Designed miniproteins, single chains, continued (4). Designs and how they scored, part 95

Each design is a single chain, and the fold is of that chain. pLDDT is the mean over its residues in the fold that is shown.

## One batch from the design tools (miniprotein)

Design m15509
Fold by ESMFold2-Fast:
Structure m15509 (fold): chain A 94 residues (1-94)
Amino acid sequence: SALDAHIASLVEQFRRTLDHLASTLSQEDLVEVTKEMLRATARHLLTTLSPADAARALRALKAVAEEKMEKYNVPEELKKELLEFMEELIAEVE
């Protein structure tokens, strides 16, 4: 579907952005910038998608964030902080 293609594109862009940020930022700054980027992304998605579809896109991005934080060996406390932020953001959008 067009939505599935859009979400796949967002996921790929997000993966590339996180890899770039992880190469240049501290782990603390990576988490902070990722939170800011996701809040901006949620606002943008709500201008074009229904709340349910925006929440679905954010859940896909959450899965990528979890995968990448593991890959970058981000400390459990910082990883938990980011994932809790994303759960709250998804709930706010729905």
Scores: mean pLDDT 89

Design m15510
Fold by ESMFold2-Fast:
Structure m15510 (fold): chain A 55 residues (1-55)
Amino acid sequence: KYKFKVTDKEGKEVEVEAKSGEELMKKISEKMPPGTYKVTVTIDGVEIEVEVTVK
């Protein structure tokens, strides 16, 4: 399982475990209202920021 750190525009932070982007999107949609979120993914010790939109 990969851990993803999701932060919204208000600074609310939630950790999500997922095996794929599809599972990640589903879990974010369940935990957070629709909007655009900043997601930090750790891959091989490197933090990468991606933008995820929930509809």
Scores: mean pLDDT 69

Design m15511
Fold by ESMFold2-Fast:
Structure m15511 (fold): chain A 60 residues (1-60)
Amino acid sequence: DLDEAVVRLLNDPSDEAAARIVAERLGLSLETVRRLLREGRGVELAQMVRDHLAARGLLG
């Protein structure tokens, strides 16, 4: 799931499966996700995930 995928990706930025899930669910390219992590912008990526989940009513 997206929440699990982002946690995995923040713990292991090389997790290809987690990066693909995050990219697909946020409507981003895999390259964009990888670039954000490489540039130390993981906080922005995590915020995008939270905004997406909140907009869908999936934050509990």
Scores: mean pLDDT 77

Design m15512
Fold by ESMFold2-Fast:
Structure m15512 (fold): chain A 67 residues (1-67)
Amino acid sequence: SAQDHYEKGKKLFEEGKYQEAIVHYGEAIKLDPNFAEAYENLGKALEKLGITDGAEFFRKKAEKIRK
């Protein structure tokens, strides 16, 4: 499920496995395009990898979904 991928992504992020976390957050978004927390945490993982433009893009997506 989207939630299962999101939780796996969070666990990988906590382990410092940011690239793997991104894959699972992406799968969560694919299954639930309105999953605001998955967009937010995808942005955080991208920021950890220095992918600033991608991080900003996904954080803005999370804001749009919440508003």
Scores: mean pLDDT 86

Design m15513
Fold by ESMFold2-Fast:
Structure m15513 (fold): chain A 87 residues (1-87)
Amino acid sequence: LPLPSREEIAAVARALVELGPEASQAELARRVGLSPATVRRALEALEGLNDEQLEEVARLAGVSAEAIRATLDARRALERERARAAA
């Protein structure tokens, strides 16, 4: 399966931590200079990483793995809330 590069995943992870869990794919794309499609794939890749892979991405991004995990968890909670509100 085609995956975004490790550097692209790290750039998106850093931008996500800096902008917070409410950041849109378009805002993340603008911050990192990548296409929205690449940002979407990088976010999907981040959700599927194990702890060792997340630590490597965090090291490249210059942020903590805990910050990445916390922001992804918060983003998922916001998506669930929006889905519930739309029903």
Scores: mean pLDDT 81

Design m15514
Fold by ESMFold2-Fast:
Structure m15514 (fold): chain A 76 residues (1-76)
Amino acid sequence: SELEKKGKEYYEKGKEAIKKGDYETAIKYFSQAVELYEKANSKELALAYGYLGDALILNGKTSEGQKYLRKALELL
């Protein structure tokens, strides 16, 4: 779907931001990917939650990051 394609674009941009150590930008991109994957009911949602959680923790938002890691695990 178009939503899933757009989600994938943001997901890839988020991963590139992580490689550059830009965790704030990664959070923004992974948040967009999560929103689009949720709307698309995509199987990629769990991976996007996982990356969002990691980026949040790396950026000092530990509690919020743990919440998204838990969401990722619940989807298995």
Scores: mean pLDDT 88

Design m15516
Fold by ESMFold2-Fast:
Structure m15516 (fold): chain A 65 residues (1-65)
Amino acid sequence: MKTLTSYILVQAETEDEAVKRVQEMARKVAEKLNALSMEIEVVESYFDPKTKKWVVVAEVKITLP
């Protein structure tokens, strides 16, 4: 078995929307890789005053067959 660790950064108007986008992106990647399991951890979340959007960084661990 192999475990892949990646980081996903998304921007959205609300923190909740940004978290949902991370979950959707991770799910699509796991489906394409035929993953056995997937873990998502939000490691950073902040409001960017320059873009006026929430930035969420998540760590995604995907276990492959």
Scores: mean pLDDT 82

Design m15517
Fold by ESMFold2-Fast:
Structure m15517 (fold): chain A 65 residues (1-65)
Amino acid sequence: SDLEDAYLLALSLEENPSEEAAKNAIENLIREVGKERAKKILKLALEVSKDEKVKKLLEEALKKL
């Protein structure tokens, strides 16, 4: 489920809020589901996250895609 993947991504970045962790998580996601589906999951993660630092990491990652 894209929503479940989005929630898991947001939660993992709350536990380790770093640019490196974000980059690694997104690169792994792209390998698993492809770039277009990864973009969709990132946008959903932005909607479900309430952590401003995590939102910033997700926004920066989305810009690089």
Scores: mean pLDDT 84

Design m15519
Fold by ESMFold2-Fast:
Parts: structure tokens; C-alpha cells; sequence
Structure m15519 (fold): chain A 88 residues (1-88)
């Protein structure tokens, strides 16, 4: 089933945090007219690349512990979101 392989809590949490960060960036830029620091934007872009790379590697069976890798990504995304919230 297409729904089964991505129902792990860690993968779902990473997806939710990416959406929250996108919504916060949209709010900061388009509602508050704030420019986030480039370093924070670069960190978010890196996290998005890491997310896509982890999904690809899981699909190829190349990651021995993909959920532990998502736990690292979740921590980084949570830190990015907290820094974005401090700007509001």
C-alpha cells in the first residue's frame, strides 16, 4: 500500500514541522514584512535537502537506521521553527 511505508511517527513529524516552518516563513515575509536572517534560510534549505535525501535513501534501502536520521532532522527543524518564532 502507498500509505503504509511513511506512517512512522518520526517521518510524519518531520513533514508537519516542514509545513509549520513554511507557514511561519510565509507569515514573516508576507504578513509581518520581516526578512529572516540568511543563515536561518540556509539552515531551512539544508533541512529540506536532508529530508529529500533521506526519503530517496529509504526508497533505495540504503539507510541502516532511517528513523534515527529523521530524529536528527526533527531536532534541527524544531530549532529552526523556534528561531523563526523569535522573529515574530
Amino acid sequence: SADAPFQHPEIRRAQELIQEARDLLNYLRNVLNLTPPQSLLDRFQQALQDYQNLLRQIGLGQVADPLARFEELIRELEEIIEEMKKLA
Scores: mean pLDDT 80

Design m15520
Fold by ESMFold2-Fast:
Structure m15520 (fold): chain A 78 residues (1-78)
Amino acid sequence: MKEVDELLEKAEEAYEAGDLERALELFREAARLAEEAGDLEALARALGGMAEVYEAMGDRERAAELRARARELFAEAL
């Protein structure tokens, strides 16, 4: 959990800095660790972050898919 939280924080910092490639890498690693841990809430947050990065890159279709998956996982976590 703490390691995933650190990756999510670093990913958000990279996104704010405009380093979209770095942000995507960090969100993907956070998603991988969250999935391994069964942490649906953290996985949803990571997928949501990836969606924001893809939207910033102009890939709206992939962003929409990731947002839909994030919402589904967040509902399951509740």
Scores: mean pLDDT 83

Design m15521
Fold by ESMFold2-Fast:
Structure m15521 (fold): chain A 62 residues (1-62)
Amino acid sequence: SLEEALAELDKRIEELYKQGKTRDEIMDEVARFLRELAERGYSREDILKLARHAMEKIDELE
C-alpha cells in the first residue's frame, strides 16, 4: 500500500517532468495526489513520508 503509493508517486513525477511541467506544476499535482491518499485513510505519518519522498525525487530530476 505505502510501497505502491511511493511507486505511483515516482511514476507520476517522472511523467510530468517528461511532459515539460514546471517544478511548481509538479508540486501542485503531488499535493493533489497526497490529499486523495489522506481521504482514502492514509495516516499523517505516511503522507509526510510520501511528501518527503516526492520532494527528494523532484530535486533529483531538477
Scores: mean pLDDT 83

Design m15522
Fold by ESMFold2-Fast:
Structure m15522 (fold): chain A 76 residues (1-76)
Amino acid sequence: MIEKLSAEEARALADAALAEIERLAATGTKEAADRALLLAIATKIVLTSSELSEEEKAALIARLDAAVERAEALAA
C-alpha cells in the first residue's frame, strides 16, 4: 500500500507549493499560470490522501485555489 504523508510532511509540501505558485503568479505569463494550476492539482491530491485533519485539508486547498486564481488573473 502506498504510504500516506504525515501531517508534518503534508504541511511542508503545501507551504512549498504555495510559495512556488506565488512565484509563478508574479511572472504574469499563461505558461506560469498553467504550471501553477498543475502544481496545485498535484498538491491537492497528495493533501487529500494525507494524515491532515479534514479542516486543515480544506483550508490548505482553499489557499492553493486562491493562489491559482491570482496567477490566472495576472496572466489574462
Scores: mean pLDDT 83

Design m15523
Fold by ESMFold2-Fast:
Structure m15523 (fold): chain A 91 residues (1-91)
Amino acid sequence: MEEEARRLREELLERERRLNGRVPSLEQQLVRTQITRDLLLALKRFYRDQIENPLPLFKEKFLEELREELPELEEQIALLDVQIRLLEEEL
């Protein structure tokens, strides 16, 4: 998990440098990662709530897609949590 978080961070920073010619500051990286995590946490809550108490407008096929995406969201959130911790250690 921690090695994956470091690898993803390095890839994102390298991509940012290639596209924009600049590397964001540690503070900017931390804030961005925190915002992304909070958005994914909100999305995870929405997915779980729809799976448990589906809205009448949502068909079973859509709910099945949410069930498949939920563990991927949980993995992404876990990676972001590790990345936040690593960034906080550097600040």
Scores: mean pLDDT 78

Design m15524
Fold by ESMFold2-Fast:
Structure m15524 (fold): chain A 57 residues (1-57)
Amino acid sequence: MTLEEEIQRLAEENPDASITELTRLFLRRYAGTELAAPLVGLTQEEIKQIIEEAIKA
């Protein structure tokens, strides 16, 4: 499973969630996993951008 696939799945499961809420849900669910490793050390704004781009894909 790719980072983008899991973000898209989370968005489908939470259709009323904002990008900020999806970002918080993703980090809460996957923090400390290999899937979230590329997001470690990024700012909140950078992570939001990645999530927004994944949803658009």
Scores: mean pLDDT 76

Design m15525
Fold by ESMFold2-Fast:
Structure m15525 (fold): chain A 68 residues (1-68)
Amino acid sequence: SSLEEQIRALLEELRRLATQLPPDLRAQVDVFVAGAERELAAATTDEELQAILTRLQTVLDAVRRLLA
């Protein structure tokens, strides 16, 4: 599905950007990514996928702000 594809793309981008963070912040992002991957694997509805996507966008925006 397009939502799953968007989520996977954002997870990949978040992992890429996390490599630029200090080790303590990178560890926090890695925990978040692992949680999002578990939620994605368990998701059965578009509403669940949209919730994952929204949380990923929020975290990605925060990481981008830290790196700016």
Scores: mean pLDDT 88

Design m15526
Fold by ESMFold2-Fast:
Structure m15526 (fold): chain A 62 residues (1-62)
Amino acid sequence: VSEEQAKEVAEKGKKEDAKAVRLAAAGDSETAQRLGKESLEKTAKEFGLSPEEAKKAYAIAS
């Protein structure tokens, strides 16, 4: 992926994943897991990336 796309994907994924992590800490692990997966897939589609490419960009954010 391009560096600019990776940054945008990472920023969006990081914010949504932070929310999922917070829910998991509150005891809503199933909701957190679902939101994390959905946010990754949604972000990947929004930027025209495969889920694997989105995971690589997401790793930069994480």
Scores: mean pLDDT 68

Design m15527
Fold by ESMFold2-Fast:
Structure m15527 (fold): chain A 73 residues (1-73)
Amino acid sequence: SAAEEKKKEEEMNKLLSETARRISAAATEEEARRIAEEATEKMSKDPELAKKMKEAAEGTIEQRRAVRAILAA
């Protein structure tokens, strides 16, 4: 039903937001990658959701890298 699809979307959005926050706060890039891998693996039963999580996590890692580079300059 539409309500079930909405709940799945809300759960996915929550996981994406939590994962992005954890990646951004990670002390090292290795920790950020570990967080991304764990989140993606949690979604492994659904290839589409796993892909969405992986892409979002990789984007957040790149943003974290860029911000850290600016702060180090």
Scores: mean pLDDT 80

Design m15528
Fold by ESMFold2-Fast:
Structure m15528 (fold): chain A 78 residues (1-78)
Amino acid sequence: SAEDYFEKGKEAYKAGDYKTAIEYYDKALRLEPSAEIYYNRGLAYYKLGDYEAAAWDFLQALELDPNFEKAKEALKKM
């Protein structure tokens, strides 16, 4: 399920395996796009230094949920 891939992505992120986290978030997004998954993929891109991909994902999170405060705050700190 999308939730299973999202949880696996978060576990990879906690382990510092940001590239594997992105792979799982990609699988989750293909099944069910959500603001929270876009936001977490943006965090993983940011950790890898891919600031353009991170900003894009934070903006996608806001397109799905304009009131997603975490994504707004992430963009302000970039």
Scores: mean pLDDT 92

Design m15529
Fold by ESMFold2-Fast:
Structure m15529 (fold): chain A 65 residues (1-65)
Amino acid sequence: EIEKIEEEIKRLEEELKEIEKELEKLKDRSDKESLERQMELGVREVELAVRLTVLKKELKKLKEE
């Protein structure tokens, strides 16, 4: 279980890195499509950050047992 959580954390961190990369490409764009994409990516970024926080807390709890 611990190994699976660590692997999931790594995968989510890589996904966040790709989202940050895409947001960086879009930051200077103000067209409707780019703004909508920025909103979509922003929501996904928050979702991944919350999941990472939960998984890291669970991993810490399991390692303290």
Scores: mean pLDDT 80

Design m15530
Fold by ESMFold2-Fast:
Structure m15530 (fold): chain A 55 residues (1-55)
Amino acid sequence: MSKEEIEKYVKMLLEQGYSEEEILEKLEQMADELGYSEEEKKEILELAKKVYEEY
């Protein structure tokens, strides 16, 4: 999943009223379903944190 796809998904969830905790949980579940490694999952979650902190 690209950086742009993660940013778009996080912004979409924020617009729908999801909390940062709920967004991180959804991303973690999605990464697990897609078979991402622990390192890749960590990178996705760190990018998501950056996006919602800037929002």
Scores: mean pLDDT 78

Design m15531
Fold by ESMFold2-Fast:
Structure m15531 (fold): chain A 67 residues (1-67)
Amino acid sequence: SMEEIRRKAAESVRAAMLELGVPEEEAERIARAIEEGDFETALELARKTGNEGAVTLVEVARHDLSL
């Protein structure tokens, strides 16, 4: 299902965010937004981290899930 695909994408993004040094609480909020399909909120949260890699991860997930 699309919900399962989003859940797996959210978990992958969360793990990658932690590897980039994004705090766990912030990574969890971003992952939750992705799981819910709220990519606008996910992008806003990623931008607030100040980490360009975090923004790229969310943009890639959004594009992959729009197929």
Scores: mean pLDDT 84

Design m15532
Fold by ESMFold2-Fast:
Structure m15532 (fold): chain A 94 residues (1-94)
Amino acid sequence: MEEARRLVKEGEELARQGRYAEAALLYESAGNLFERAGDYRSAADAYEKAADLYLNKLHDPETAARLYRKAAEAYEKAGDRERAAELRAKAEAL
């Protein structure tokens, strides 16, 4: 878990610097680590942050849709069905 949290902090710093592609990759990597550790809520949050960067900063709606779907799956595993449904709908609209 320490490594995944470190990647989130590094991603946040890169995003502040405008290095959005690198930040998005770190958020996705953090999501993968949280998911493997069974921390589905943190995984969902990390995937959603990556998806937001692809959609809003990198203008890649296809990658954003994929990551919103991963975030939705993670929210569903975390028991947050409402947030999962919201992100699934957002991915379908892209």
Scores: mean pLDDT 89

Design m15533
Fold by ESMFold2-Fast:
Structure m15533 (fold): chain A 60 residues (1-60)
Amino acid sequence: MREKVLEEMRRAARESPSVEAAARRVQEIADRAVEQGLLSPEEAERLMAEVVRERHRELR
């Protein structure tokens, strides 16, 4: 399930044209996963940071 959430975050980020758009979409996925008990808030923060950071580097 964590892998599934991470894949969804990465897909949303890749489909987003900007870092800001990616951050918003990834945040929505993270919030939903925490609400569903799939991730702790700490895990969600870490995964969001990783995915957004990766997208930021790609969009240089």
Scores: mean pLDDT 80

Design m15534
Fold by ESMFold2-Fast:
Structure m15534 (fold): chain A 75 residues (1-75)
Amino acid sequence: SEVEQGIRKAAEAVRRGAEADPERTAAVLERDAEIAAEVNKEAAELLREAARAAAAGDAERAAELAEEAARIAAE
């Protein structure tokens, strides 16, 4: 579906971002988590974990957590 493709594409962008610029990607994910916290606390917590993974240089883990956050937000 278009929603599933959008989620996968967004997760891929997080993975590539974390590989190219871990600090910037972590900062963006932290900001996204603050915004998400107003609507969905579970998605916000996953985005905060994704930010920590990105900062640590774990691009795959950051992408997985961002994908899960997007799926929860889409429900």
Scores: mean pLDDT 85

Design m15535
Fold by ESMFold2-Fast:
Order: C-alpha cells, then structure tokens, then sequence
Structure m15535 (fold): chain A 58 residues (1-58)
C-alpha cells in the first residue's frame, strides 16, 4: 500500500515515514500525492539531496 511504498522510498532518502507524513500535511498534499511526486523526481534523475531539499521546501 501507500504506507509501505513511503517507508521504502523514505529509507532510500534517509527519511522516516512519520517525517514524510508530516511533510505531506504541511504541504497540503495527500500521502499518495507525495509518493507520486517523489517517484516523478527520481524518474527525472534528481539526486537524493535535491529531492529532500525540494520536498522539505513545499
């Protein structure tokens, strides 16, 4: 499910699922929307640090 995919991507980014849940709430996004954004950034070739910087700046 979405939570399992967020946990997996969180491990790759060095972030906890709780941190990702907090970021989605702060950004006004669903967990599914945050998951899809992270997948899109990875697919576009952004590195881990750029992805973390982007999602923490939402």
Amino acid sequence: GVEEELEQLGKELGMSVDTLRTLSKMAGMTQEELLELIKKLLAEGYDRQDIVTHITSL
Scores: mean pLDDT 80

Design m15536
Fold by ESMFold2-Fast:
Structure m15536 (fold): chain A 58 residues (1-58)
Amino acid sequence: MEELKEEAIRKARELVEKEGLSPGEAAERVFRELAKRVSIETAAEAAKYAKEVLEKEL
C-alpha cells in the first residue's frame, strides 16, 4: 500500500505540473489507471491520499 500511495502521488503531481490538471482531476485519472491493476477500494484509497497531499502542497 505504501508504494502504491507514493506512485499515486508521483503520477498525480506529474499530471498537475505537465497537463495543468487540478488535484482532483489528477487524482481521478490516477484512480482510473490504478483500478485497472488493483482493487477499486485500494485504487480509491491511494488516489484520495494523493489528492490530499497535492491540495496541501499547492
Scores: mean pLDDT 79

Design m15537
Fold by ESMFold2-Fast:
Structure m15537 (fold): chain A 62 residues (1-62)
Amino acid sequence: SKEEAKKLILQAIALKLRAIGLEYEAEHLPLSEEEKEKLLKEAKELEKEAEKLLEEADKLLE
């Protein structure tokens, strides 16, 4: 439904914003290389999840 698609889009936006925040922290905070790697891996996982949600939302809008 259109309402379900909207919820998925909002969830995807939230995940993308969180991923951007983690990438920003990894780049600008005085973290160890291990801590930076963990943040970047988490950001990448969030981006992948967001992409899947957007694909699902797109199918619901057909």
Scores: mean pLDDT 87

Design m15538
Fold by ESMFold2-Fast:
Structure m15538 (fold): chain A 83 residues (1-83)
Amino acid sequence: SVEDFQEEIDRSLLMMRVSVLKRYVDTLSEEEQKELFRQLKKLVETEYSHLPIAPQIKALIDDALEGKISPKEALDKILDLLS
């Protein structure tokens, strides 16, 4: 369907953005990493909230912001959800 096509495009675009973030996350300070995750959360809430996996992605971002998982682990798990 047209809706399935749009969902696939949006999922692919989000995957590309997260992949780019993952390449740079280890070069950032802890404060910069938290700001990056706050920006990613806002992006998911404003541009990708219609994706069925959006709540799971937001939960992983919150876990990273709360220090429950590492930034790299959070981004890896988000990429797995988008695959």
Scores: mean pLDDT 87

Design m15539
Fold by ESMFold2-Fast:
Structure m15539 (fold): chain A 105 residues (1-105)
Amino acid sequence: MAEMRERAARMAELSAKPELSEEERLEFRRDAVAIQRALLAALRAGPEAFAELVAAVSGDPADRAAALEALASLTPEELAEALARMEAAIAAEEARLAALEAARA
């Protein structure tokens, strides 16, 4: 929780800048993918765990109720498809970041 809030705060700070350096863009992408990975793990643990993390990352307690309502609107098939798409997208971004960091070494 605390780590994810810190990552979200850094992303918000970087988003306020008119221009980002290459290093700042990489930091933003690292924080984004780490938060997405944590959200995926929370969603697999259950809807309440996901909703608590969404509210913690956004800083808005109302987002907890909104997240629970959104999840309740999904069929089991739609939820399974969403989880598979999230895993694939996160894994692809993690691979891209690893390749970029290796190229800079």
Scores: mean pLDDT 82

Design m15540
Fold by ESMFold2-Fast:
Structure m15540 (fold): chain A 61 residues (1-61)
Amino acid sequence: MTAAERRARVEALVARFGLSPDAAAALLDTVDEFELGPEDIARIERVIALAPENRAHARAV
């Protein structure tokens, strides 16, 4: 997987879950540092979806 593909997947998660700029930057740094594959990014997506702040956003909308 290329760095551009990692960035595109992170940007999709940021858009989907309304992540803060700081959280988006931290996630991008993590996926680039560890050269995460699509399966690892899918696992991160599931963890983000279960986070209390994202559940609170779903309830508010």
Scores: mean pLDDT 72

Design m15541
Fold by ESMFold2-Fast:
Structure m15541 (fold): chain A 57 residues (1-57)
Amino acid sequence: SMAAREELAQRALEVARGLAEKLRDYLLKQGKEKEAQELVEKILEEGRRVAQAVIAA
């Protein structure tokens, strides 16, 4: 079902956002601002790719 794939794709994006926020906060506490920004961007990009792959499957 396309609706089920859309729900799973949305959950993948939500998981990616949650992970990105937690890792960002952790790295900022370590004084690693640049690494935090780069990791957030990478996690969100990978989450988007996974969501697109789920829809296309």
Scores: mean pLDDT 86

Design m15542
Fold by ESMFold2-Fast:
Structure m15542 (fold): chain A 59 residues (1-59)
Amino acid sequence: VEAHLRAGDTLGAERALVGALRAGEISAEQAQAGVAIIRANPDDPEAALAALRAAGIPA
C-alpha cells in the first residue's frame, strides 16, 4: 500500500488493500475505511498513510 501511494498509484493501493483483506490480514471494515481514506487523499500520500495507520491498517 505505502509503495503504491508514494508512486501516486491510488488504484494499486486500493487493490493492495483488497489483497490484504483476501489474505485475512485486515477486516472488511478496515478495507472499506482504507479505500475511503485513499480516495479522500489522492494527492497527499503522507496524509493517507497517517490516516490508514490511525485506522489500524498496516501501511
Scores: mean pLDDT 78

Design m15543
Fold by ESMFold2-Fast:
Order: structure tokens, then sequence, then C-alpha cells
Structure m15543 (fold): chain A 91 residues (1-91)
């Protein structure tokens, strides 16, 4: 539901921020993965697929968090963590 959407939005924002600050291909890859999965979470939540949207937000948030750590972006890491937790609640 709403938590899957919000989780997806945070994963998207965190993933994009991690990609923007990426100094390595690994950080860029994880940032992009977080953003794409976050977008998927938003899309699925809007189709009333709350469980699937939550799984996508969880996955995207995790990738954005890891990408943020690698990119040394505390904001991206925090957004990814929040997206992951919201995705868990939406499961």
Amino acid sequence: SEKAREGGEKAKEGGLLAAKNAETKEALSKGIAGALSGIGGIFLAEQNKAKEGGIAAYSGGYSAREGGKLAKSKKAEKLGKEGRELGLEAR
C-alpha cells in the first residue's frame, strides 16, 4: 500500500544519489539497481500489488544503502535504509 510506494520512492532517491556520488563501478551499479527496484516498487504499489511492491522497495532500499556506503553518501545510505524498512512493513 502507501508504505510500499514510500519505500520505493526512498529507494529510488537513495539509489540515484548513490549513483551520482559513485566513485567506483560497484557503487554506480548498486545505486542504479536501487533506483530501478525503487521505481518498480512504486509501479507495483500503484497497481495495488502491495506485497510485490514491498519486496521491490526492500530490495531497492538494500541496494541503495550499500551503494550509498560505497559512494560515501550518508544521505543515500539513510534513504536506502528507510526504503528497506518501509518495504519490510509493506510485505
Scores: mean pLDDT 88

Design m15544
Fold by ESMFold2-Fast:
Structure m15544 (fold): chain A 97 residues (1-97)
Amino acid sequence: LTEEERLVAELTLVIIELHLAKKDLEQGNYESAIEALENAKKRVEELAKTSPHADQLREASELLDKAIQAAKEGNIEEALKYVDEAMDVVSRAADAL
């Protein structure tokens, strides 16, 4: 795999993790959802260190932080909104490679 192909694969895993977190939020599995969001944020932050699209990945990290805070406060609708926005940013970063 090229460096770009590896980055696309890792961003794809982030998208899968965010889909699972979204499902957990919708089903009331909030602890599991928060852990998944924290793991996704950490992965995005690590990828941002070496990515040519660091600004987009930092935006995704900020959106994930907002999703985590909303979920912890029980504001599930806002948490889902921020997860969807983060998925869009990550998808755009992957497409730009």
Scores: mean pLDDT 84

Design m15545
Fold by ESMFold2-Fast:
Structure m15545 (fold): chain A 100 residues (1-100)
Amino acid sequence: EEDEKLRELARIVIELAKEYNDEATLSGAEKALQLIENNDPVLREGARIFLGAALNSLRDKVYERLEKEGREDLKELADQLIQEFNDLITKPVDIAIEKN
């Protein structure tokens, strides 16, 4: 169920990235789609991060497309993936694990 939505969302980002000539976002979205299609549990975790990064790059355009299509379910998923990506990149690193 969620895998179908992840694929759908990845395809939308790929289309938008091509439309706006955003090669970096296109690469990330294509990688996410590849990881989802391989159906490996470890790769599926990676797919969420790559997709979140791509969605974050084109967030306004993605939201506009999803709103126009009435896809509230995909918008909620997109928001979740963007948040997961942002949490990962802003997570504080160990402040020096046990530094002696």
Scores: mean pLDDT 76

Design m15546
Fold by ESMFold2-Fast:
Structure m15546 (fold): chain A 90 residues (1-90)
Amino acid sequence: DPSLLPSDDPRALSGTPFVLRVGDTAYVSGALDLSDPAKTEALVKKIEEAGIKKVVVLRTGNMDDEGAERLAEEAKKRGLDIEVEVKYLK
């Protein structure tokens, strides 16, 4: 495996877009660039491997994000029943 890093290493965290996991719900940064299909597929694969059933995309301000919609569609194409929610912080 070409990139095994300790979980507390910032470079390891850059390979895992989860801000927080609670049970089968993952909270992810809304700053993620999900317009790249390869990044979206990699994220969906990690969600599948982690057994996540709900993803909450945390955003600030009023920025629209097609990435959340692309994430939901990619999960659906893989046969995953995943709920995707966008939540604005303050």
Scores: mean pLDDT 63

